# Designed miniproteins, single chains, continued (4): the designs that were tried, part 74

Each design is a single chain, and the fold is of that chain. pLDDT is the mean over its residues in the fold that is shown.

## One batch from the design tools (miniprotein)

Design m14721
Fold by ESMFold2-Fast:
Structure m14721 (fold): chain A 76 residues (1-76)
Amino acid sequence: MEELLRRLAEAALAGRIEEALRLRRELAARVEAGADVAEAEAAGEALRDELEAAEQAMLENREAVKAALEKLRAEE
């Protein structure tokens, strides 16, 4: 679990958005398959700052895309 979360954070911080999305899907599949919740929580705690930075980077990219789309609509 920890390695998966670390890879997700690294991909997001490097701007590899497609890879980050694939890793998020893998994480969801593992949770649905009955991954150990305690292991997942421990991994999340150990990587908290890295995961928060990764989420912020993805959010900033999404906001930039949204702003660009709204600007294009306004120019029509």
Scores: mean pLDDT 68

Design m14722
Fold by ESMFold2-Fast:
Structure m14722 (fold): chain A 104 residues (1-104)
Amino acid sequence: MDRALSATSLGIQARLAGDYGTAIASFELAVRLAEEAGDKFTLGYSYKNLGKAYRDAGEYEKAIEYYKKAIEAFQEVYDETGDPEAKKLLEEAKKNLAEAEKAK
């Protein structure tokens, strides 16, 4: 079972429920687990979701920081693998970054 994916799923549910503290903690756990596993794709996905949680909490500078980390991770995965899912998530992270920079 992918522990990082499970933590990410819990974080998404918490964020949608407005529990930003639980969402942030769950995504931070997902980041740590993805780093330990060397899973750059899950790492990027976790950073993107952590950025969204900080954005929803009104912490725009933190949101921007994590969206940039997500872009770096997905760019690395796409450059290494050509994975269309990584390209899609890269473009989503770039869009999220632009919206967060506009909102601050």
Scores: mean pLDDT 84

Design m14723
Fold by ESMFold2-Fast:
Structure m14723 (fold): chain A 67 residues (1-67)
Amino acid sequence: DLAAVRAAVLAALPPEHQALIREYLARKDYAAAATVEEGAALGYSLEEIRAYIRAGRSPEEIAAEAA
């Protein structure tokens, strides 16, 4: 189950990344939450992830740039 695997990855992220993801999910900003999750998994800092969100970058775009 991809959702269960994703939840496990989320639990392994630093607390500050987890808190930001929960904040976006609470306001139903699923796109921003997905960008935080992907950026954190790729090793991006909170400042870098916030910059991507401000620029409107998708999780797929940041994953492609990291590859």
Scores: mean pLDDT 73

Design m14724
Fold by ESMFold2-Fast:
Structure m14724 (fold): chain A 74 residues (1-74)
Amino acid sequence: MDREELERESELAMAMILGAVTLLAIERGKATKEELEEVLEKLREALELAREAGDEESAEALEEMIRRVEEALA
């Protein structure tokens, strides 16, 4: 694994953690609209990275997280 691959994996891992924490915050009524919009943008960026890498498992998880954040913004 080279530096670029490690950076990509790190970015995906951070996005997954951010998504999980954000979904918990939504369930607890603690997330603001501004925070949700920022998280949504970061999750969408991570989804593109997962798709480019062929990481279907991460892509599916990110798509589900994005859907739930979008529902919270509606």
Scores: mean pLDDT 82

Design m14725
Fold by ESMFold2-Fast:
Structure m14725 (fold): chain A 72 residues (1-72)
Amino acid sequence: YTFSPEEIADLLAGARGTLEDLRKAVEEKAPKSVIANLSTAARLQIVALRNAGATEEADRLYKELKEIEKEA
């Protein structure tokens, strides 16, 4: 199975959106369960991007995720 450029773009947009939601949840002091669920969703999307061959983007997003998690 090979991801199309459009599929990779959709995965990337989804991952960015999840990280934005996660950052907002941390800033708004959302319940730990909400933060944990968004963090898990972001990790799964980053893994999907890496598997799709978008390794540079996946690495960049993973570093951002870890920075947000340190603030939580």
Scores: mean pLDDT 83

Design m14726
Fold by ESMFold2-Fast:
Structure m14726 (fold): chain A 77 residues (1-77)
Amino acid sequence: SVEELRAQLEAYAARLLEQAKTWSLEELKKLKELVKREIEEARADTSLPPEVRAVVEAVAEKLLKELEEIIKKKEEE
């Protein structure tokens, strides 16, 4: 189900964010670029059902925002 997919993606993103706290600034910036690319690819993928695409985009955009906050905090150290 779409709800089950959302829960799985949110759980995966949460685990990535916890791991990201231990990563170097270079690794974090690389992950940010990968997430940005995934958002662009998801938006362009007309083969995905609209509901699935919306969930993937929402989770990825939230992950991107949280990664940007981690990067900013690490740069200010």
Scores: mean pLDDT 83

Design m14727
Fold by ESMFold2-Fast:
Structure m14727 (fold): chain A 60 residues (1-60)
Amino acid sequence: MEKAREEGETAVANARASGSPEYARFFAEELRRVGEENPEVREVAEEMAKQAERIADEFE
């Protein structure tokens, strides 16, 4: 769990640095897919996906 959260936070930071709402939304979708395939990290993946979506919203 902790490593998945750390990796998710890094990816979210990269999404923010990209300045691309499209990239941030794509990343959020990928996170949800990972959560579907790995139930053990579903909660963390969903939380990170929501953060990526918020970043996309911030750019607009």
Scores: mean pLDDT 74

Design m14728
Fold by ESMFold2-Fast:
Structure m14728 (fold): chain A 96 residues (1-96)
Amino acid sequence: SARRVLVLIQASLASLAMHASISKRTGTFDPAALVARADAARAVMLDLVDQSDLSPAQRAQVRAIVDAFLAAVRADPAAAPAAAEAAVAAIDALLA
């Protein structure tokens, strides 16, 4: 289901945001570790897109959203929660 894949991607993004927020609050925030975690999550999210029944246009849109999220995290790892929120909102538009 296309909807199921989009929801799984949102869950992955929310998990990254939660990890970043917890790490910042506990004084354990490691920017390099967060970028590595985001890279690993990106690979899983893009694999889900490739195995999905999403149209080619929807696949391109989801890839652009995931790539924009990763670019934002690489530029400012501390902004990962805000970047994930923006990406989740962009995917919500695809669920409408």
Scores: mean pLDDT 86

Design m14729
Fold by ESMFold2-Fast:
Structure m14729 (fold): chain A 58 residues (1-58)
Amino acid sequence: DEAFEEETLADIRATLEKLSVEELRWALEVLRETLELVPSPRAERALALAEEVLREKE
């Protein structure tokens, strides 16, 4: 479902934006480990979003 995919990415970004810098660093670590286990374009996009949000907060 295209709408569900779009909502999922938006929810991920909103959650990441609410995290502190320390929480974002931990989330990045978890996302990198997840990509190692289950590589997917969606997981890569989530990692990129987390990196962008962390950069904005630093």
Scores: mean pLDDT 73

Design m14730
Fold by ESMFold2-Fast:
Structure m14730 (fold): chain A 68 residues (1-68)
Amino acid sequence: GPLLEEILRILEEETDPQKAADRIINFLKEKGLTKEEGIELLKEVIERSDNPVTKKAAFIAILKLLEE
């Protein structure tokens, strides 16, 4: 869906996993998504990508959502 496509776009534009994670978290908050909804989208990113850098950014974003 459009939200997943925007997350994937952020990951294509930002090559630093930490910065990509921060941009994703800000995007999810701006769209008013719950932590649960954000985690489900990030799981989909992990399932679709074989790129270890992309997976690392998604895992960092999940950890940040859980730490709040």
Scores: mean pLDDT 85

Design m14731
Fold by ESMFold2-Fast:
Structure m14731 (fold): chain A 60 residues (1-60)
Amino acid sequence: GSTQRQVQREIGLKLRAMGEAIDAVLAGKSLEEAVRAAVRAAPELPEEARRIAEGIYRGM
């Protein structure tokens, strides 16, 4: 089970990953570069970071 502190940490990491993915889109970077940037921002949640980057790029 997750504690409130863990949930807050995970939300923070996901927001960082989302910011990096959006930054990559605005900079004209590839999906692969966006995924790498998102994973670097959220190394504790690499699969979630990848899904966030893919989600942002699917919306384009």
Scores: mean pLDDT 81

Design m14732
Fold by ESMFold2-Fast:
Structure m14732 (fold): chain A 77 residues (1-77)
Amino acid sequence: KEELIREAEELVKKAEELVKQAENTKDPRKAAELYIEAGQYYSRAADLYKKAGNLEKAREAEQKAKEAYEKAAELLN
């Protein structure tokens, strides 16, 4: 469904903006919070891509969510 793909793309765009904010944030706790939020948006996008039948885009979004969460974990340790 076109609507699901459009919603997923919007969530990916929001996640990418949050990642850029995190990369430009000097406070490691604040940067970690932004990476966690980005990961949540990527995970939601992956769910929508999966429902739309686009498994390739779903896997890409899942991988980006994992990377965002791992960056947050690094900053908190």
Scores: mean pLDDT 87

Design m14733
Fold by ESMFold2-Fast:
Structure m14733 (fold): chain A 71 residues (1-71)
Amino acid sequence: TAERVDRLAAEAQRHGDEARKAESEGNYPEAAKHYRRLADTLAELAGIDPSVAPSAEEYRRKAEELEKKAQ
């Protein structure tokens, strides 16, 4: 499913870019939101390409850590 892979890859890149920007600005709630969306998108991609599963786990943990900082 090339179209689905391309769409998910584009969504992951967009969420990753927004997350890193928000994090660099100290906007931890916004960064956590985007890292969580990135992790969810990568988890969906892992159903097609299992090699991305570790990245999905990493960004999920990153989102949880930033959510803790936002409190």
Scores: mean pLDDT 84

Design m14734
Fold by ESMFold2-Fast:
Structure m14734 (fold): chain A 59 residues (1-59)
Amino acid sequence: SERDELLREIARRLRGIGLAIDAGLALGKGDEEKAEELVKKALEEGATEEEIEKAIEAF
């Protein structure tokens, strides 16, 4: 159903935002390689560049 598709999309985007937050934490620890990999995963989960930037800035 359209609702099930929307819920799956929301869950995917939330996972992407979580990965962006983890990327921000990795940057704070000086782990640039891990941060870059987490950003790539966030994009794969459907997070936009703007969403990733905002999530990282929120730290």
Scores: mean pLDDT 78

Design m14735
Fold by ESMFold2-Fast:
Parts: C-alpha cells; structure tokens; sequence
Structure m14735 (fold): chain A 68 residues (1-68)
C-alpha cells in the first residue's frame, strides 16, 4: 500500500541521514531518486519526523552513558 511505501522510504531516508532535519524539497528529491511519486513527500516527511524524535531519545540515552 502507499502507507507501507511511505514508511519504507522514511526509514531509508532516516538511515542515510542519521536523523538530521530534512526539508520537504530534500524529501521530494529523495523520492525522485527512488523513482517514486514526489507527491508522497508530505506523508514521508511526517513519518520521518516521528522516527527522528524516537531516535533522538535513544541517542541522548547513549550519549549520557558515554560521557558519564
């Protein structure tokens, strides 16, 4: 389904960027590079931001363990 494609694309983008902030235009370009419809960019960006928040929490926990 479209929702599954959006999730997979968001996860791939997240793995490549390491969770950095991305713009709607960067998401559109990524979709084009995958041969996918750039109109999906808004849905992908929303899913990407959800993943970024979750990983940000995990990264903070890991950083505390390394510094302490």
Amino acid sequence: SKEEIVKEVAEELFKKTGGKTVTLEEVKEFLKSRGLDPSLAEEVLKKYNELSIEEGVRALEEAVRRVV
Scores: mean pLDDT 75

Design m14737
Fold by ESMFold2-Fast:
Structure m14737 (fold): chain A 72 residues (1-72)
Amino acid sequence: SRPSDAEILRALADMYLGLGDVLEKQGKYDEAAETYRKAAELYRQAGPEFDDHAREVEKKAEELENKKKEIE
């Protein structure tokens, strides 16, 4: 991967993570989970050094999805 591309992808992932956090605080759980999924995908595209970030963000999405399924 080109270093400049990785930096751009990581920055974009950070932005999506921040947006997901805001949406979650607003109770927009479906939108937050979808936004977290996008952030995780961007972290994985940035490189293997961001795998831990991707996993953490994926867990946030899964927790919101599971909360919705529990309530139905």
Scores: mean pLDDT 82

Design m14738
Fold by ESMFold2-Fast:
Structure m14738 (fold): chain A 71 residues (1-71)
Amino acid sequence: ATMRVRVEVYDEDGNLVGSFEREVPADTPLLEVVREALREMGLPAGKYRVKVTVEEDGQVREFEGEIELEE
């Protein structure tokens, strides 16, 4: 089975600065997918809000958190 993961990153003013979507095996750790997305976005150092949407077997789950990226 697979799951579709969407990662949306917002700056501290609430502007969308990055978006990433990928299908991964359902047993893939969500944190690994988020880390990969952030790496591929190449964002500058700073504080961001991250919204993660996971779609699996027609069910949708959403998570939100804050991250601080360093140089």
Scores: mean pLDDT 79

Design m14739
Fold by ESMFold2-Fast:
Structure m14739 (fold): chain A 65 residues (1-65)
Amino acid sequence: SLELDLLEGIARMIGSVTGVKIDVEFRDGTAYIRVELVDKKKTEEAKKLVIKAFEEAGVKPVVVD
């Protein structure tokens, strides 16, 4: 859907600007987010940005370790 395509684009943008690899998989209204641990502070910043963006879009984010 256009909404999911937009959210994937946002996740890619956050990954590009933070330098952290972010993978997103959507299932039944839930976004499963995997973030590469490179630098703890940068990884935490990337997680916070992705979680906020997805929550504001009305999609449930789940971070997968």
Scores: mean pLDDT 77

Design m14740
Fold by ESMFold2-Fast:
Structure m14740 (fold): chain A 67 residues (1-67)
Amino acid sequence: SELEARVDALAAALGTTRDGVLMAYAVKQGITYKELKERLEKASPEERQAILDGMVAVAEELVARQR
Protein backbone atom coordinates (compact mmCIF):
# COMPACT_ATOMS: atom_id res chain seq x y z
CA SER A 1 0.00 0.00 0.00
CA GLU A 2 1.26 3.47 -0.94
CA LEU A 3 -0.09 4.96 2.31
CA GLU A 4 1.56 2.24 4.43
CA ALA A 5 4.90 2.85 2.66
CA ARG A 6 4.50 6.61 3.21
CA VAL A 7 3.79 6.12 6.94
CA ASP A 8 6.84 3.84 7.27
CA ALA A 9 9.09 6.38 5.47
CA LEU A 10 7.88 9.22 7.72
CA ALA A 11 8.27 7.03 10.84
CA ALA A 12 11.89 6.33 9.81
CA ALA A 13 12.51 10.08 9.34
CA LEU A 14 11.18 10.65 12.90
CA GLY A 15 13.33 7.83 14.34
CA THR A 16 10.24 5.81 15.30
CA THR A 17 8.05 2.94 14.03
CA ARG A 18 4.62 2.67 12.39
CA ASP A 19 3.21 1.96 15.88
CA GLY A 20 4.86 5.16 17.14
CA VAL A 21 3.02 7.16 14.46
CA LEU A 22 -0.20 5.28 15.31
CA MET A 23 0.21 6.31 18.97
CA ALA A 24 0.72 9.96 17.95
CA TYR A 25 -2.42 9.81 15.80
CA ALA A 26 -4.41 8.26 18.69
CA VAL A 27 -3.29 11.11 20.98
CA LYS A 28 -4.32 13.70 18.35
CA GLN A 29 -7.75 12.03 18.02
CA GLY A 30 -8.20 11.99 21.84
CA ILE A 31 -8.42 8.19 22.02
CA THR A 32 -6.21 5.43 23.42
CA TYR A 33 -3.73 3.45 21.31
CA LYS A 34 -5.65 0.27 22.28
CA GLU A 35 -8.97 1.73 21.03
CA LEU A 36 -7.41 2.81 17.72
CA LYS A 37 -5.74 -0.62 17.30
CA GLU A 38 -9.14 -2.32 17.81
CA ARG A 39 -10.71 0.05 15.23
CA LEU A 40 -8.01 -0.94 12.72
CA GLU A 41 -8.70 -4.67 13.30
CA LYS A 42 -12.42 -4.10 12.50
CA ALA A 43 -11.91 -1.42 9.83
CA SER A 44 -13.16 -1.66 6.26
CA PRO A 45 -10.57 -0.92 3.53
CA GLU A 46 -11.97 2.64 3.30
CA GLU A 47 -11.81 3.17 7.08
CA ARG A 48 -8.23 1.82 7.16
CA GLN A 49 -7.19 4.22 4.35
CA ALA A 50 -8.72 7.13 6.34
CA ILE A 51 -6.68 6.14 9.43
CA LEU A 52 -3.49 5.82 7.32
CA ASP A 53 -4.17 9.26 5.77
CA GLY A 54 -4.49 10.69 9.31
CA MET A 55 -1.24 8.98 10.32
CA VAL A 56 0.56 10.50 7.31
CA ALA A 57 -0.77 13.98 8.19
CA VAL A 58 0.36 13.69 11.84
CA ALA A 59 3.80 12.33 10.87
CA GLU A 60 4.32 15.10 8.26
CA GLU A 61 3.43 17.74 10.88
CA LEU A 62 5.92 16.20 13.34
CA VAL A 63 8.69 16.12 10.69
CA ALA A 64 8.01 19.80 9.86
CA ARG A 65 8.24 20.80 13.55
CA GLN A 66 11.55 18.90 13.96
CA ARG A 67 13.09 21.06 11.15
Scores: mean pLDDT 83

Design m14741
Fold by ESMFold2-Fast:
Structure m14741 (fold): chain A 57 residues (1-57)
Amino acid sequence: SEAEERAREAAELARRGLREGDSEAMQRAGKILQELLQSGDEEAIRAAEEGGRRAGG
């Protein structure tokens, strides 16, 4: 789904930001996950929770 794809992209962006020291990439990833969590879509919320756990653990 689009939500799952977006969550995976955000998680990958956060991981790259951590590796490269790119705080802007990390902030952007956080914004995407936050939007998914606030969407009210159960699938999007679930995807964002999983993505956030993997990216920002």
Scores: mean pLDDT 75

Design m14742
Fold by ESMFold2-Fast:
Structure m14742 (fold): chain A 67 residues (1-67)
Amino acid sequence: ADEYTKLGDKLFEEGKYEEAVEAYEKAIKIDPNYSLAYVKLAKLYEYLGKKEKAKEYLKKAYEIDPS
């Protein structure tokens, strides 16, 4: 799970946004309760201007870890 979030971070820094999305989605698939992966994916969608998707993933992160 954590390996894929780190991969997503690296891909995002390299400008490989689609691949970064896939890496974060893989992290979520391995651990659906890993709130950090949802937060990272939400921030990436926000950066890409996809505000609706960003809100959806941020809501999921909050439902897993509201603190």
Scores: mean pLDDT 80

Design m14743
Fold by ESMFold2-Fast:
Structure m14743 (fold): chain A 72 residues (1-72)
Amino acid sequence: KASELIAKAIEHLNKANELFKQGKYEEARKHYETAIKYFEEALKINPSLYVEILLGQARLNLKKVEEAIKKK
């Protein structure tokens, strides 16, 4: 069900954001990747602007964390 996938995606997104704030970039990257997968699966079941916005935020933050890893 889409609602279950969205809940899991938000859980991983929140965890990734906290890890990113702590400078734990590799761990944050894995949680952002997991959140993106769950949001993409939710969108396949039921299109939602709300989910598209959250997916966009997760993708943008994943790009930022990947850039932070490359600078080290």
Scores: mean pLDDT 85

Design m14744
Fold by ESMFold2-Fast:
Structure m14744 (fold): chain A 61 residues (1-61)
Amino acid sequence: MEYLKKGEELAKQGKLEEAAKEYEKALEIDPNNRKALWNLGQVYQKLGKKEEAKKYFESLE
């Protein structure tokens, strides 16, 4: 909810590490939040952590 939106705003600003932390907080509240899982995967992919990103994308299946 609020953490998801804050993460999206931070990601748009290029603050990828801060965005990841906000998405992780969203997942602490709702572990199956598909938008948070997808966005966190994309953030890790942009940070060069492709193996970590893959884990979050696989959680969307």
Scores: mean pLDDT 81

Design m14745
Fold by ESMFold2-Fast:
Structure m14745 (fold): chain A 58 residues (1-58)
Amino acid sequence: VLLRAVKDYTAKKPDELTVKKGDVLELLEIVDGEWVKVKNVKTGEEGLVPKSVLELIE
């Protein structure tokens, strides 16, 4: 499942991932109602990102 960042997000904690608007991310795990674990497909970096900054593309 592929997601795209609809806005920039800056990591606030060590387990979070910084993303830029337009980044393509692979869904790894749904952690809770607000957070997902994703992998940036270009960089290979993994971390937690708020669902609110992502959209489904695949």
Scores: mean pLDDT 82

Design m14746
Fold by ESMFold2-Fast:
Structure m14746 (fold): chain A 55 residues (1-55)
Amino acid sequence: MSTVELSKEEKIKELEEIYKLNKEWMEKNLDKETYEKALKLLEERYKKELEKIEK
């Protein structure tokens, strides 16, 4: 299929997986100070995207 429709739960799970993978990558590859700053931005983006899906 050229396009796939996802349920809200599937979209949330995908978003959570992306968040987790990005968090793990940053923790492994960034120093602690940079990681903490990047994590705050990632959490903010996650919350905004989650709000868009759940509304």
Scores: mean pLDDT 76

Design m14747
Fold by ESMFold2-Fast:
Structure m14747 (fold): chain A 93 residues (1-93)
Amino acid sequence: MELSEKQRRYLEKAREFADNVRKELEKKYPKGLADFYAEHVLKGGEAVAQEADKPITKFLGVAAPADGGSGLATRYAALGAREMLKFLEEEQK
């Protein structure tokens, strides 16, 4: 599947953000747990990045996964998604 330039830019930002979160989590958690939560941050960010060419308002579960929101992994996925949405807003200048 060919990615648009916009999708590529946001996927790169999602990966950078998730890697930074992983490094911070490694200071507080065992390596495996830090990697696990950082992977969820990446998945949340990638979900928004993949839909960057589409109306994001149709994807409430990507922008704010409320139904699973009590789980820590789900909260980290939401963190990644919110960061990508913020980046999309900053692109509007």
Scores: mean pLDDT 68

Design m14748
Fold by ESMFold2-Fast:
Structure m14748 (fold): chain A 75 residues (1-75)
Amino acid sequence: LIEQAEKLIKEGEELLKKAEELGDEEAKELAERAIEAAKLAIEYAKKGDVPSAIGALLRAIGDLLDAEARLEKKE
């Protein structure tokens, strides 16, 4: 779970950089939200709150996919 969340943070950071290069503020916001949700998943996992960690991880995935879809249309 933590390893998956760390991977999402890295992917979110890459999308954030791409959104900044393209000047897409909405994609930037979505990428930032994905990174925050992934970090929250790590915090819940460290506390042993597995259900909350899974919920945060799923939210991170959703926001990441939304950011990716927006940037793909702009390209």
Scores: mean pLDDT 80

Design m14749
Fold by ESMFold2-Fast:
Structure m14749 (fold): chain A 68 residues (1-68)
Amino acid sequence: GIAEKLEAVLDLLQGTPGFSASKVGDTTITATGSLSPEKQIALALMLLGEFPDLDVSLSGDTITVTAK
């Protein structure tokens, strides 16, 4: 379900070197880190491909993942 997908995303982002990720409420994950723009885009594309039922947004060094 969506909760299981959010937990998988949280675990993935927490396991990424140079990244700090946390759950915000029941439907949102926020992650911040010092990634190059190229790596940040690659990570966002991977998340969109693996979890199409989730919304992914980028703002500076922050990635926000929200349940639809």
Scores: mean pLDDT 77

Design m14750
Fold by ESMFold2-Fast:
Structure m14750 (fold): chain A 104 residues (1-104)
Amino acid sequence: MSVREELKELLIEFLVEIEKVSREDAEKAVEEFLNGVFTGIDMKGAKSTLAARLAHFFFGKILKDLSDKTVIDGLKGYAVNSKGEKYSLEEILEKFKEIYEELK
């Protein structure tokens, strides 16, 4: 499984098991999120949608723990901090796994 596919499945599992969302709705929201519909940590105007809730959680908890200045470029599949340092999807996936284990 690619890192993107592993991250996708883990995010779907998070939405289904923790947020109690249907798998179909979770799959759609995660694809929209990972396909770059939501970028940056200051996402405004979409916080009421499921994909916006996922983005808010991801930016607020996962990316904050990576760096206070981290910004994700969803179109390119990586995060960049204020100094231009890139964080791979692998690093983001590992951090998400840690947080998810803490929540279950």
Scores: mean pLDDT 62

Design m14751
Fold by ESMFold2-Fast:
Structure m14751 (fold): chain A 68 residues (1-68)
Amino acid sequence: LNEVQKRVARHEVEEGARAAGLSEEQQRALADKVVELLDQGLSGKEAIREAARELGLSEETIEKLLNL
């Protein structure tokens, strides 16, 4: 990913996490991890699932994030 794509992805994930009720700290942590995983070649859905699981988020929260 280039810097613009990373910035856009981070913003979208942070907005989705905010809508899902995550704290500002959790929003940033999720966005950073998702961007890292996307840069490693994971799909958007795979990156969100893996990042959220690593942060200890519930399956219900993960489903909510994936439907945004």
Scores: mean pLDDT 82

Design m14752
Fold by ESMFold2-Fast:
Formats: sequence, structure tokens, C-alpha cells
Structure m14752 (fold): chain A 76 residues (1-76)
Amino acid sequence: STEDYQNAVREVVTKVGKEKKIPEDVVNRFVNKILTYCKTLDLDLLETVLREMTTADLVVVHPLSLCGALRKGDLT
């Protein structure tokens, strides 16, 4: 369901955010960005991509570019 998807995205982003000590406001903005622009994405791929991104990358990444990267497993 949509709620299950939203909860799963929040859990993945929050988990990686804690591991990388990313500020909570940055994590929350990034979750909202994902939920607005990315539908039914691969959560394992999301976790992999998030581990390689800096806090600055999470702030500035364009939502559509992020959705494309999640399909390829890269940020280019």
C-alpha cells in the first residue's frame, strides 16, 4: 500500500541518516523529496545510493535526477 511504501522509505532513509549522523531536518526533507517524485523505487538500491551520498548531496540533488540514479545504481 502507499502507507507501507511511505513507512519503508522513511525507515531506510532514517537508518542511513543515523549511521552517517545526518541532521534530522535534512533527513525529513529528503524523505519528502523521495515520496513526492519517486514511486515504488527499489529500497535496497536506495540504501546503497544513500550510503555513497554526502549531506550536501542530499540537500542539492534534483528529485528527477535521483529517481534516474535509483534505476541505474549511479548518480551521473
Scores: mean pLDDT 72

Design m14753
Fold by ESMFold2-Fast:
Structure m14753 (fold): chain A 59 residues (1-59)
Amino acid sequence: GKEKLEELKKRAEKLGEKVKKKYPDATYKLEEIGDNRLVLTITANGKTVELTSDASLLP
């Protein structure tokens, strides 16, 4: 449910902070898709990485 989604959001934010430390010009975008999916898009040093997490798959 939403509680697991919020935990995923916190994890995504920490990952974005780590990338920002290494690449100060990094861009961070977090999107909620439906009630149980998060997409984190990080663009740093000319590279774009998209991470998808599904809260329904969490234990």
Scores: mean pLDDT 71

Design m14754
Fold by ESMFold2-Fast:
Structure m14754 (fold): chain A 77 residues (1-77)
Amino acid sequence: LSEEEQRELEAEILASLGRMYAEIGKKLAKKGDTEGAREALERVREIARELRELGAEELAEEVLELAKEVEELIKKA
């Protein structure tokens, strides 16, 4: 793989992980596991930061919107 192809693949994998952690965070928050939900939220935020470092701005914005959803559920828990 070229460096560009490697970065694109990394961005796709990270975005998928971000979506997965966001869903986990939402489920944990709804079950009252606020600590677990907060840990998942931090992972989502870290992934968004890594996506920005890779230049995947649109994927980073998508993942940050999911982080906001998790944060809102934690505030209600």
Scores: mean pLDDT 85

Design m14755
Fold by ESMFold2-Fast:
Structure m14755 (fold): chain A 58 residues (1-58)
Amino acid sequence: SPLQKQLDELIARGEALLREFHALKEAGRLTPEQAAELRAEIERILAEIREVVEQLQA
């Protein structure tokens, strides 16, 4: 279904951002600005995942 594909794409994007966050943190290259930006984007993706899951359960 289109919703399932959207969910899979959102999960993949979230996993990519988490990998970037961990890589920057491990390298000591994570600035407060980058941390805030990545956190905001992850929170946006989590909100979209929640919305898609609610639509799949309806």
Scores: mean pLDDT 85

Design m14756
Fold by ESMFold2-Fast:
Structure m14756 (fold): chain A 70 residues (1-70)
Amino acid sequence: KKLEEAKKYYEKGLEAYKEGKYEEAYEYYDKAIALAEELIKAGENVKEALELQMDVGVEVLKMAVEKVLG
């Protein structure tokens, strides 16, 4: 459940980013990271939770670069 919920927030963040809604994308990514951190602390789905954190990190960095350069 938590992993599935975290992935849904990640997908919502990606959709918001595609629509140029950077603040909304950040909010969804924060929710995805928070759930992933809870999973890692609980020792549940650790590999998938870490992969999700890496994916979110890449997207956040991408948005930050685009905000500075665009």
Scores: mean pLDDT 83

Design m14757
Fold by ESMFold2-Fast:
Structure m14757 (fold): chain A 78 residues (1-78)
Amino acid sequence: SNELEAEQLIALGNMWIGLAKVLESQGKLEEAIKAYEKAIELYKEAQKLVDKESPVAKEAEKNIKEAEEKIKELKEKL
């Protein structure tokens, strides 16, 4: 189902967030930014598969905003 596919994309996005945090902790800021950007792409794909009011869509929206804020912070350090 579209909902299961969206949940799988959220899980994959969450894995990229985990990688981004590890890269950030290592001072690899450019690589961390790319990992956060990959997570955002996956969350946006998940949003396309489900209704915007669904729990999955709301989780994706929250995670996108958090990742975008982190990218902004990291770019200011470059």
Scores: mean pLDDT 91

Design m14758
Fold by ESMFold2-Fast:
Structure m14758 (fold): chain A 80 residues (1-80)
Amino acid sequence: SEFERRLERLIEEVARIEGIPAEELRRDFEATLASVPAERRREYLYLALQAILAEHRGDEALAQEYLEKLRELVRELAAE
């Protein structure tokens, strides 16, 4: 529940920064998430959104940290 609230706030913030409706951002990720197991989709989305947010805020080091975590998740999924 708390994680769901944090994720929704991230979606809203990223959509605001990109100048698109939150529903459009959710739809864009739907295609990507279709290839991710249901139990890992929230983690994937969280890491991707955090990387995007950090990049928009000019925090390249933080963006790279989240991208590396996302790459590790993708490697784990490919091994399954």
Scores: mean pLDDT 83

